# Designs tried in a protein design run: designed miniproteins, single chains, continued (4). Part 69

Each design is a single chain, and the fold is of that chain. pLDDT is the mean over its residues in the fold that is shown.

## One batch from the design tools (miniprotein)

Design m14388
Fold by ESMFold2-Fast:
Structure m14388 (fold): chain A 56 residues (1-56)
Amino acid sequence: SPLAQQLDEIDEKILTTLITQPRTSLKSLSEHFELSKSTVSKRIAYLEEKGFLKRV
């Protein structure tokens, strides 16, 4: 599947963080990546839509 070609570096780092530390908050991610919580939330939703993350 060419889904990996649709991830940028930030999306890959967010994905890795949530796989290794699944309880990381939106606030912590926004502070770490210097993004708004809205932007982080949208990127997480994209990763869930593409099947890289599960909501449950």
Scores: mean pLDDT 74

Design m14389
Fold by ESMFold2-Fast:
Structure m14389 (fold): chain A 86 residues (1-86)
Amino acid sequence: PLSDEEKIANIKTAAEVLYQLAKAHFPDDTALIAELEALLAKINAAKTVEEALAGFREMLALLRRRAPQLAAVVDEAEAGLARLEA
């Protein structure tokens, strides 16, 4: 089983990957990029699994609404999140 520190690190890594993919696909959507940057900053500041999960779920919800072209990547991230042990 993963430690809380490992879970937080994995969530932060996944959030960074999603942020970079969104920037690559939508470089001119400055509003989306700004919202994702704010969420990434919150996730990177997380000290608990609960804080990291809350920020990451908010990021996934934003991407599902604003970036349907990334649906497959969001689905994989959601599946990975569901597999993290409590």
Scores: mean pLDDT 84

Design m14390
Fold by ESMFold2-Fast:
Structure m14390 (fold): chain A 91 residues (1-91)
Amino acid sequence: SSSAEGLAAATAVFAALSHSVGLVVDTILYARKHSSEEKTKEIEEELNRVLEEVSRRLAEGARGDAARAREIGREAYERVERESQRLLDEI
């Protein structure tokens, strides 16, 4: 049914966002432990902007398609991972 396809797509979007948020949280916690207060705030602000962008792209791009949601979710996670690594390289 259409509801089953919608649930699968929603689950894929949620999983992708959950993984991305988890990575952001881990990155911020690492920064808080190993960096200055000012640098941690900078990292938090930049990662929040990245999360906003990937969340928007997931919501708009998936359009109820589970396969598309998984593909966009993978790209979103890779972007968050890349940005987190760049920011961590500064501390």
Scores: mean pLDDT 80

Design m14391
Fold by ESMFold2-Fast:
Structure m14391 (fold): chain A 55 residues (1-55)
Amino acid sequence: SRESALLRRLGEALGLSQAAVRRLLESHGADLAIAASSPTTERVAEHELRRVLEA
């Protein structure tokens, strides 16, 4: 699915497991289905998770 593909790509980009990416998205208030809906929302999700990890 697009959601599983997004989790895999974000996990690879951030150095996290797919389960860890899912938990970070959920704790940050992000809906995985919305995040995976377009290239723009995917990029926004990656940017926000990088900021959370750097804080």
Scores: mean pLDDT 78

Design m14392
Fold by ESMFold2-Fast:
Structure m14392 (fold): chain A 94 residues (1-94)
Amino acid sequence: MVTVTLEPAVRVGDKMVVSATVTISGEDIKRLFVVIEVNGERTVLSHDAGPGDTIVVTVEVDAPSFTLKVSVWGQDASGVVTPLASATQNVEAP
């Protein structure tokens, strides 16, 4: 099972910071792709990963309000890439 957990957004000056934690359990994964979507912009990070691994990604956004979507895709030993998990957070300034 792969799980993506988004921490509550924290304001640091004019920026919002969100931490995403990806935990991998029991999957035959050789590489992980973390897809971050913020305000229409997409960033892809790749990591070598395996069962029991935990990856923490920090996202900084120079906007008071946004929708953050983090999607995780795994690549097996045969090169097949499959969607594993995703999480979405709506951030709004008071």
Scores: mean pLDDT 78

Design m14393
Fold by ESMFold2-Fast:
Structure m14393 (fold): chain A 81 residues (1-81)
Amino acid sequence: NELVRTAIALVREHRDELETSDSTRAGDEEIEALKRALAAEGIEVSDEEAELLLKAYWSVVGAMPTPAALERLARLLAERL
């Protein structure tokens, strides 16, 4: 999946700039927040793709993103895609 691959690269590049939460799980709230942030940038994703993007964030950082980090990741994805 090119979207997930691009997200992994962006999270690695911007690791120090992306805020983390204490959550270790991609919950419905994080999925909906990411989908809303991506939709604001003109990107439509499925729940499965949003969950994979959050798992990609976890695989690089070791923690789940904050809402602010989700919005930043969505903007970075829109700029790179």
Scores: mean pLDDT 76

Design m14394
Fold by ESMFold2-Fast:
Structure m14394 (fold): chain A 76 residues (1-76)
Amino acid sequence: LTNEELRALLQYGIENKEAAIEELIAMGIPREEAERIVERAVEVAQRALELLDAGASAEEVAEFAAQGVADIAAAF
C-alpha cells in the first residue's frame, strides 16, 4: 500500500462517514452511539493524514489507524 493509496482511502472514509453511520444503525447500534463511533474513527483518519503529511511511512500510519480502531472497539 503506497502513501498515495493510503491517503486516498483515509480521505474516502472521511467523505463517506454518513454511509458508515447508516451501516452501524443497520447492525443494531443506536444512532447516537453510531455517530460517536464514526466521529472517533474520523478523528483517527484525520490524525493518520497528519502523520502522512509529517513524513510517516504508510506502514506506520496503518499501524496507528489499526490501534485507533482497536481503542474505539474497546470503548464500545
Scores: mean pLDDT 80

Design m14395
Fold by ESMFold2-Fast:
Structure m14395 (fold): chain A 79 residues (1-79)
Amino acid sequence: MLSKEEALELMEQQLEELKKLAEDPSLSPEQREFFAKLAEQLKQAIEYAKTQSEKLQQELALHVKELVEAAKERAEEER
């Protein structure tokens, strides 16, 4: 099970990965813009999660991980 600290850390790790993808020159401008927008959404979600209960933080962290993985797979397929 994820602790509160592990859940927030996981979301922050996903945010850093999205920021790296948004700056990756090997990706198309459209893909970089997509990851930049996703990073901004995740940043807002992390701020929201910090104000919520531990259980909701754990659920949000898992949901965010799934969404980020799906977004990465979709971007890879479109290239």
Scores: mean pLDDT 76

Design m14396
Fold by ESMFold2-Fast:
Structure m14396 (fold): chain A 60 residues (1-60)
Amino acid sequence: GVAEAVGSRAGAELAARMGGPHARVEPIGPTRARVTGEGSDEVARRVADGARLLGAGLPA
């Protein structure tokens, strides 16, 4: 599965750390970034959980 979330750059970086090597961070504005979890549903859930804890929205 794939999960995608948008939030602050710091929030996206933390969510990516929770997703591990299968997570990607992409800047979409000066203060905002998108984080995408690739691979298994487990990786996608970790990215989504991290994003929610940091106040990042789903979807963008």
Scores: mean pLDDT 63

Design m14397
Fold by ESMFold2-Fast:
Structure m14397 (fold): chain A 99 residues (1-99)
Amino acid sequence: MDKNTSLWDYLKKLADDFYKNGYYDRAIKIYEVLLKMAEQSGDLKGVAEAYLNLGEVYYKKGEREKAISYFEKAINYAKQAGDEDLLKRAEELLKKVRE
């Protein structure tokens, strides 16, 4: 759905910009919207990507246990989606957080 893809891209860019500027709570709220959109559409890749981004923001906030939980969810959905790039990124971030 082109309109939903364009809205996804816009919201992801906005959340990524908040994350890069240290506005973690604002980034979380938008990544949670992206997660809900992906879940409602059955987009397993989108669900994995949203969980990966939530894990990264919680890691930056120092919330290690939340980051681990989100990266584990991202791994599970990336495997279901067959997205090897998302899987690798989630596994590398999970390893980094566990160190």
Scores: mean pLDDT 86

Design m14398
Fold by ESMFold2-Fast:
Structure m14398 (fold): chain A 74 residues (1-74)
Amino acid sequence: MEAEAERFAEGFALGIMKALGVDLSTPEGQKEFDELKELWMPVGETAALLDEIYRARQAGDLERAAALLEEFRA
């Protein structure tokens, strides 16, 4: 889940950096990217959890899906 959350957060951060025209080849651009990635980690964690629930349901593991949904709501 952590690896999935980081991947979603990286995607969000990269999209924002590209939209803002930030040059990622500079140390300043890399620092901004890392800071945005950290800022987007909670959203990445939520996206990863929802993706895991979706995949559990698609696999027919309804108990796992229900447990993950309760974890999300708690």
Scores: mean pLDDT 75

Design m14399
Fold by ESMFold2-Fast:
Formats: sequence, C-alpha cells, structure tokens
Structure m14399 (fold): chain A 86 residues (1-86)
Amino acid sequence: MKVHREVVTVPVEEAADVIAKILEEALPRATEETKAFMEEGLSRREEMQEALLAAAAEAGATEITLTIEIVEEDGKIARLNISGEL
C-alpha cells in the first residue's frame, strides 16, 4: 500500500477542471470499482463547478484549496479522495 497526498490552491472557476484532470489521469490505473466512482464524478463536472462557484461566493473566496489523497495497492488506485476548503 502507498499513500500519496497533494495540496493545491486553484482559482474557484478552475477547480472543477483541475479535479476532472486528476480523475482522467487516475482512471487508467484505478480498480474497476474506483473507475465507476471516478466516471460518475466526471459526469457531474458541470454541477460541481456551479456548486463550487456558489459556495465560494457565499464564503467571499476566489480560490479553493484542494487536498488530493490517492491510495495505491499493487500499482492500482484503490481509493481517491478529494476535499476542498474555501
């Protein structure tokens, strides 16, 4: 098991694009179960972008800090967690 954690701060209007890129890069290495969850996340990209912009407007924030945690087992991504803070 290997855990990789990365923290990145991005403009809120770019956050959904950054998340989508992370998911797209992870998909080929993901387990079948994790792929299904990632594909669902990608399909909801527009909804995510609108929700992030609304939350940022309420918080008075122009940037979001994303924490990405990737758990790999036997060279495959078993879990992927992304959390955001405004």
Scores: mean pLDDT 82

Design m14400
Fold by ESMFold2-Fast:
Structure m14400 (fold): chain A 85 residues (1-85)
Amino acid sequence: AMELLQQARLLGAQAGAAFSKGDLDTAKKLYQQGIKLAQQAEKQGAPGAKKVLGEIYYGLSEVYEKMGDKEKAKKYKEKAEKLYK
C-alpha cells in the first residue's frame, strides 16, 4: 500500500517537472498513471492516499487548462477539491 503511494508521489513529481518544461503530453500520461496508483493505495487503506490523489487531480487539471481543454480542467479540479477536507 505505502509503496504504491510512494510511486504515485514520484509520478506526480515527474509529471510536474514535465509540465514545467512544456511537455504537456508527458505530464498528462504521468499524472494519469499516478491517479491509478493513488486510487489503488486508497483502496488498500494507505494513510494520505486521498491527499496524494487530490494533488495529482489538481496537477492534471492544470495540464488540461494549459492544453485549452477547459471542461476536463474543471472536472479534475472539482475532483481534487472534494478530496481536500
Scores: mean pLDDT 85

Design m14401
Fold by ESMFold2-Fast:
Structure m14401 (fold): chain A 100 residues (1-100)
Amino acid sequence: SAMEEKIYKLLKETDELLGEIHNELIENNASEEELKAMKEMAELFHETIRAIEDKDYEKAVEYLEKLIKLLEENKDKIDPKLHEELLQKLEELKKLVEEM
């Protein structure tokens, strides 16, 4: 469906942005604590992708809410522009998934 296409495009864009944030942290010689936070966010995002693929949209929303909370808790560890871009994509993804 057109909605599923939008969701999958947004998932790809979000995955690419998480990769960009991870690469920036590596380039800036980030601490083990900062890298651990990014790993936890990436793992939670992959769980979100799996839930969407399984059409378990309720679980996907729960994972997105946890991911948004984790992102806010680690706001100080991420470039402000990349943080805002990621938050916007996660909020839009949550909105689309809630409509499924």
Scores: mean pLDDT 86

Design m14402
Fold by ESMFold2-Fast:
Structure m14402 (fold): chain A 81 residues (1-81)
Amino acid sequence: SSDVEEVKKALPEMRKLGVTDEEIELIIKAAENKYSDPKKYEEYEIEFYEMRYERKKKEGSDVDFEKMKENIEKLKKKLEE
């Protein structure tokens, strides 16, 4: 519950940074499942990072896309245990 509350407090700043409502929904779902269902937590985190990656690419952001992709693949591999 505290993690969900922290996410909700961060929503105005996330929106200012261009985070979409769809991305915010995934962040909230991840936070809700963090302690009750660790597998769903990781699944929602992966979906969030993939969505953020595609958005940042479309925005022409100067970020390390190769490193972002590598981090997503590491999370996916961890989920396959």
Scores: mean pLDDT 81

Design m14403
Fold by ESMFold2-Fast:
Structure m14403 (fold): chain A 95 residues (1-95)
Amino acid sequence: NEEKIKHLEYLKEKLKKLLNEESISWEEVREDDPKTLEVIEENPEILEVLKKQDRALQELADAQPLDPVAQRELRRRSLEEIIEAIEKEIEKLKK
């Protein structure tokens, strides 16, 4: 699915930029391209990584008091895991 690969590569580029600059939020990605989230929802492997990230962030938040450094490190790691999941899905589709 060539079109699906292009959307996943676009998402990967956006997330890599977020990881490097730490300036672009997930909400900004949603605002820039709402269809990007639709592509994620259609990919169970990527969606599972996102759900795992959300659970980990919630657990850290519930542990109070919040450590901004730990929050940032967890976010960075979660972004890396999402990027890896996207790369694996792209390779699977390229086959």
Scores: mean pLDDT 66

Design m14404
Fold by ESMFold2-Fast:
Structure m14404 (fold): chain A 80 residues (1-80)
Amino acid sequence: MEKEALERVMEIILKYAPKELQEPLKKLIEKLIENGKLSEKEEEELKKLMQQIMESLSPEQKAALRAELAKLAEEFNAAL
């Protein structure tokens, strides 16, 4: 379930992410899925990318992204 949850989170975020931020995000999430963890530097890079994505979004897009992530979290919690 963990790998599937991370893949679904990545898909949702990528729908809202600018094209130029999609590839760095994919690489970091793939490393997290493969290794189960990121290095301290890679975790900082992921946090920075997420901040840049959120800052690029309109208030409406931020609300939609949060709603989709909340729904996904509820779906995975309900499946357990």
Scores: mean pLDDT 76

Design m14405
Fold by ESMFold2-Fast:
Structure m14405 (fold): chain A 89 residues (1-89)
Amino acid sequence: MEKLIEEYKERMIELARARDEAGFERTLSVLAIRLQLELEDDEAKRQKVQDLILEMGRLGRDYLAGRISFEEFEERLNELTEELLEIAR
């Protein structure tokens, strides 16, 4: 799970930097599905992951709409993925 979260974080940063909104949303959706499957036996962890994925989606949309800087986007995405890693242990 850790490698999955790290690989998808790197891909999301690349897609955001490239201003690829569709690629970002698709990558986030695939991450969400894969994490839900890995945590199918733990409803409490699945709910926490869902909440973080929704927050990551809002963060990406805020950046792509020009509401936040790339530096703020990258910093906050790193924080959210650290929270995902702690839940996915």
Scores: mean pLDDT 84

Design m14406
Fold by ESMFold2-Fast:
Structure m14406 (fold): chain A 55 residues (1-55)
Amino acid sequence: MILSDESQQQIQDIVKQMQQKIDQAGGGPEAQQAKQDMFQQINQIVDQEQQRQLS
């Protein structure tokens, strides 16, 4: 699937923000939570983009 430039930018921004949170958390439970939240947000963006292309 081809993602739009907008969706790619949103994913990149999420990754950068979550990476900063992970770095600040020092690898504790908060870092694990941030990783899981990142994956969920990325999956939602990809799913929405896919639905738009199929509509």
Scores: mean pLDDT 76

Design m14407
Fold by ESMFold2-Fast:
Structure m14407 (fold): chain A 70 residues (1-70)
Amino acid sequence: SEVDALVEKIKKALAAGETTVRFSAETDPLLIAQAIQKVLGPDVPLAFSFRREGDELVVTILNAPASVTL
């Protein structure tokens, strides 16, 4: 699914020590929010910001975990 693809992208970024993930500006922000929740787990409150930079949507995960399993 599209959400699962976003989950993998977020996991790879966090595993690389990045808390900021760049997506196409056409990406649905609600799907990104769902993917972040799926990465962090259902009991973790979401804290993130969105910023558009040209053709990119820049998402910063403010409560990113110290480690992520791919």
Scores: mean pLDDT 76

Design m14408
Fold by ESMFold2-Fast:
Structure m14408 (fold): chain A 65 residues (1-65)
Amino acid sequence: MKEIAFEIEAIGIAIDEGLKSVEVKLVDGTIEITSHGEDKEKTEKFAKKVEEYAKSLGLKVKIYK
């Protein structure tokens, strides 16, 4: 499923940016991502990459910092 594939890729992007605590949830067709206590610059880069990837799949994403 597109959503599951996106969740796996989002986790991979988080690892690449060096984030240690990221939560990913699928809620009513929207993927919600929450970062807990992470560096702001790393979270910003992560958010941009995830939003671009979601756009390519036609998925909606919300990122909470």
Scores: mean pLDDT 72

Design m14409
Fold by ESMFold2-Fast:
Structure m14409 (fold): chain A 82 residues (1-82)
Amino acid sequence: MEEAERLLEKTEESARRLLEEARKSKDVLEAERLGGEGVALALMTSSSLAVDPEAKEEAERARRLAEEVDRRTREIVEELRK
């Protein structure tokens, strides 16, 4: 559980950094690429945690993080296209 929380925290920090780089890129294709990396990272963390029955909650949170990163990426792309 504590190890799963640490992995999730590192994943959240990495995803936040990728979204910030996407915003700074001011390039739709680069923003989509960086956001996609964030989604992939969160899904990988979710899959790794899902193997452990004791980490099901953290795995679910990582899956929700992937959904949030995907949504935030779409918002960034939409703003860049305006």
Scores: mean pLDDT 84

Design m14410
Fold by ESMFold2-Fast:
Structure m14410 (fold): chain A 67 residues (1-67)
Amino acid sequence: SIDEIVDEYAKLFGLDEETRKRIREVLKTNPSLISSLKSRIDYMRSVFPENEALKKFKEELEKEKKK
């Protein structure tokens, strides 16, 4: 959902709650910005491949392969 995407972006960039609310409203009125926001999230994850969430995801994928 839009709220989930905004929350993920806010966590990555350390944004406050008021900024998150503004971003949600902007995305609701301009959905074309959603794809741009997703691209930025994907880029940040690719630049920081060692972040904990991505590391856990990779570990789970490796466990599935080792069945």
Scores: mean pLDDT 68

Design m14411
Fold by ESMFold2-Fast:
Structure m14411 (fold): chain A 74 residues (1-74)
Amino acid sequence: MREETLAQVEKVVEEAAKRTAELVGEEAGEEVRRQATEIGNQIIEQNSDASQEEIVAQVEEAAQYLVLRAVAAA
């Protein structure tokens, strides 16, 4: 369970970082990767009783917000 959730969260983080890099550049993509990884780990720790679907949804929402911020700042 934990390993599968971590893998899915890492996938969401990687996708957000790649999208940001494509839209506004590699430096912004790396920043989003760092921030999304940090937030993702916090969501997993704070939501230990939550389902994988709930954790992944929260990480996806946070990652999308970070991508939007990076694009708006460029």
Scores: mean pLDDT 81

Design m14412
Fold by ESMFold2-Fast:
Structure m14412 (fold): chain A 88 residues (1-88)
Amino acid sequence: DAARLAALEEALREDAETARALGAEALAAALERARELVAAAGAAGGFEAALAVLGEILARASALTSEDDSLEAQGRALAEAVAAVAAA
């Protein structure tokens, strides 16, 4: 459903705005890159493909950092996860 894909992209955009408002520029940039990758997957394979790509990004990022780490460390982990998924 295109509406669900748009809602998912909007949620990622809002998360990036929140990160930027908190001064977490690296996290905001990584979230914007994740949104681009999710949108590209959704365009090719629909909402389920977008969710699968988002799930892979989050699983990889979670393996590299924890919720107790700094926003800067979380941003770096997310950027690495996005790059790895984009290369696969």
Scores: mean pLDDT 81

Design m14413
Fold by ESMFold2-Fast:
Structure m14413 (fold): chain A 67 residues (1-67)
Amino acid sequence: GIIEELEELAKQLSGEKKKVVEGAIEAAKQRNPVLVRVAIHELEKVLSGELGQRVIELLRELLAELE
């Protein structure tokens, strides 16, 4: 599922970027769409390239499932 793919991609990240993604996964498990949306906005400022685009795409899909 989306959460499992995000957890696998998070293993390829480090530092603050990894923490933000892990926070978004936890927010989704708690059914908190507001915190997922905040994480997407923060990551859009700092994530780039193919990996970054895939992470943001999955977070948006996860947000859509919560809304």
Scores: mean pLDDT 81

Design m14414
Fold by ESMFold2-Fast:
Structure m14414 (fold): chain A 72 residues (1-72)
Amino acid sequence: GPEEEMRRIGERAAAGLARRAERLTGVRPEVRAEVLGPDSALAVAEAGGKRFTLEASAEGARVRDEATGREI
């Protein structure tokens, strides 16, 4: 259902964010994904005292890095 799809989108976003956080900090990140609603999920990665966030939607083209405010 929609929640299951949103969880998968969030998990993919979290995996991508984890790789980026590890490259930027040199530390293995702790990651999580949260479903915010039927069409939105938040991915969070924390490493070396830094926090990275990424909001993902059902339309994969609208993935955004909330820390920088840029679309990815």
Scores: mean pLDDT 70

Design m14415
Fold by ESMFold2-Fast:
Structure m14415 (fold): chain A 73 residues (1-73)
Amino acid sequence: SRYVVLVGLSRSVAEEDRAAAMAELEKLGFRRLDEGTAYAIFDSREEAERAAEEARAIAGKYGPVSVAVIETP
C-alpha cells in the first residue's frame, strides 16, 4: 500500500500567504497541485502521518488548513 498526504489551504488565506505556505511544503517534499493544494506520497503510514503533522503545523501558521492521509491499495 501507498499513502497520500493531501494538504489544502482555505481560499480565505491571502494569495501571498498561500504561495509562501506552498513553498514551505515543497521544501518538505510536497508537490503543488494548484495555488492552495499540495500532496506527497509515502510507502509507510508512519511517514505519511508524520508528514501530515508537519504540514499542518507549517501551513496552519498562514491560515485555516485541511490535511488528509489517504491509503491506496
Scores: mean pLDDT 86

Design m14416
Fold by ESMFold2-Fast:
Structure m14416 (fold): chain A 75 residues (1-75)
Amino acid sequence: SKKEEQLKKIHEALRKIMEELKKLKRQNVSKEDMLKKVEELIDKLVEQFRKEGAEEEYIELLVKNAKSIVDAILG
C-alpha cells in the first residue's frame, strides 16, 4: 500500500540519520557540528520526500522521529 511504502521510506531515512550520528560520534566531531550536519541531512531528506510527492503527514512524521533520534543519541 502507499502508506506501507511511505513508512518504509521513513524507516530508511531515519536509519541514515542514526548511522550518520553514530559515525560522527565515533570520529569525535563536536556536538554542535554533529547537530549542524544532521540538520542538513534532515533538510535534504525532507526535500527528497517533497520531490517524490510525499504527503505532508509523512514529512511531519519523518521530522518528528528524526528529532527524537537526535535527542536520544546526543542528549
Scores: mean pLDDT 85

Design m14417
Fold by ESMFold2-Fast:
Structure m14417 (fold): chain A 94 residues (1-94)
Amino acid sequence: SELKEQVRREAAEAAEELERRGWLEAARIFREVAEAPSLTPAEVLRAIVEVARAMREPSGMAALSEEEIEEYEKRIEEQIATDPEAAAINEALL
């Protein structure tokens, strides 16, 4: 789908820019998103949190515990299970 292709293009572009700026770990995480054979909202959220940690940014996301990340993932999965629109978005990203 166009949305899936757009997400992959943006992840690839972000990876190149981060690599150019010397953020090698953050760039690697976005490259994994761009190259993933399937992509779920939970995986995208995890990648965003990992990038924030790699950049040592005090955005609050980098300060999230493993348990808080799991809770956010659970909430996304629950929305996909109960909301037909969220399920359609998840399907488009796969």
Scores: mean pLDDT 67

Design m14418
Fold by ESMFold2-Fast:
Structure m14418 (fold): chain A 65 residues (1-65)
Amino acid sequence: MKKIKITNVGDRPVVDLSGRVYQPGETIEVDALSVKIDEKSGVLTITTPSGHIIGDANDVEVEEL
């Protein structure tokens, strides 16, 4: 697992599959198993041991720590 920093850089809240809400400008650290971006759809999928965080890659900045 790698620790990653996720920032919502969009103007709208992002909701993960566990129901957590990330507000615009909010920064969160999570332990990630994988980070994938579908270049065709722009969908960002972050896999964690507790589930998936799915968002728009244009609205989220991801940094590996």
Scores: mean pLDDT 72

Design m14419
Fold by ESMFold2-Fast:
Order: C-alpha cells, then sequence, then structure tokens
Structure m14419 (fold): chain A 77 residues (1-77)
C-alpha cells in the first residue's frame, strides 16, 4: 500500500513536470482528486512543490490553489 502510493505520487510528479500548460496540469489534478480526494490532496502538494523547485511558478500556484480548495471541500463533508 505505502509502496504503491509512493509509485503513484512519483508518476504524478513526472506527468506534472512534462505538462505543457497550466490547463493540462489542472486536468491531471482534477483526475487525481476524483479518484481519491484525501490522498490526492497530498499528491497535488507534492506535484506543486516539484514544479516550484523546477522554476514553474504558475503551474505550482495552480496546484496549491486546487489542493487548498479540495481540502476545504473535504472538511465541509
Amino acid sequence: SERERLQETLAAIKRALDAKSVEEVKKLAEEIIERDPEFGIEVLRAMAQSLDLAGDKEKAKALYELAERAEKELEEE
């Protein structure tokens, strides 16, 4: 389970780094959140941090904003 989660997180980070637009990154994020909202928020934050370290501030900001909104929606349930 933990090994599978780490592999999924790594794959998501690679896909985010390869994404050509903010819109593509947002689409990936929505798919991740839809599959597993609680784990997905953690994955989105890891993706955002990796993009930020790579110098892609716009994609990183979009992912942080999506993660924050998803976390708030989860707390309202």
Scores: mean pLDDT 83

Design m14420
Fold by ESMFold2-Fast:
Structure m14420 (fold): chain A 95 residues (1-95)
Amino acid sequence: MQKALKLTGQILSATAKNEATPLELNLFEALKNGDESAAVQATTSLLKAESINSKTHTALRRSLSKFVENLGGPEAAEAFKKIFDLGYKEYEKLE
């Protein structure tokens, strides 16, 4: 996993502990641990829980990517987009 994204996951896991849902915490923990497979699975679970469709997917991807970019920079945002896109592809197979 990309180093800046892993560091961003560490910050999110620590700072969002009381604010985040259990599914969001699972994603942040996977990013912190550098577990790309777990991060993809956690993303798919989040998308399923929020009943994301093709119209809302783009808005969520943009929002989360900006959040990651503000904390970890553009390299972390690009690495996150890759994981998000993999999670969304898995989610689409379930529809």
Scores: mean pLDDT 75

Design m14421
Fold by ESMFold2-Fast:
Structure m14421 (fold): chain A 62 residues (1-62)
Amino acid sequence: SAMIRRQIQMMQRNIQQQQAYVAQLDSQVNGSNGATYANIRAAVQQVIDQSRRRIDDLQAQA
């Protein structure tokens, strides 16, 4: 399905942006709010992992 392929491509672009955000958070972990940034980083990583599983599911349904 063309619709499913567009959804996958959008999700892949979102993952790339989220990975860039994780890199930015990693640079801030040693700062004054390091624990807070580490927690946010872990939460973003879980969203990335969930999105990758959803892409796999969408590809199986295509």
Scores: mean pLDDT 81

Design m14422
Fold by ESMFold2-Fast:
Structure m14422 (fold): chain A 66 residues (1-66)
Amino acid sequence: SAKERVLEGARRGAEADAAGLELLTGKPATVTVEPVGEDGAKATAEAGDITVTGYRSSSGSSGTTD
């Protein structure tokens, strides 16, 4: 559940980046999401020669302390 939420959040962020890259490059973007650590996720969006990578984690306190 926590892992699924983190992966979903990371994917949504990468999809937003991908949409932006598609608008800028005029080329289709690829999104890759992978789990990192216990409750983390890494998401990468690529279009043409541009790559954007983001990280997300759900470990610890509710986001006000991170």
Scores: mean pLDDT 73

Design m14423
Fold by ESMFold2-Fast:
Structure m14423 (fold): chain A 101 residues (1-101)
Amino acid sequence: MDEARKLYEEALKAYRNGDYKSAIKYATESAKIAKEKGDYETLARSYLLISSAKFEMGDLDSAEAYTREAERLALQIEDEITRGVLLIGVAVNRLVLEKAR
């Protein structure tokens, strides 16, 4: 597992524990490394996690922006299964955000 993926897993643990501030911190670091390496899967996953954490903190505008960027990244992924899984995550976040309006 590379550093970007390890940081994503730490972000996911923080998110599951309700530590949204740490989740955003780790996911942001993961996204930075993933972007530098062209790892669009880990980048999209990190953006979806930041979106979810922002939503839990009441920052709906940031949550929507990160969800939109994650969708743009997911659509560029050639692996059909990985793209499909990420687009399901995008759809779930969009549904939750729409109901919060």
Scores: mean pLDDT 87

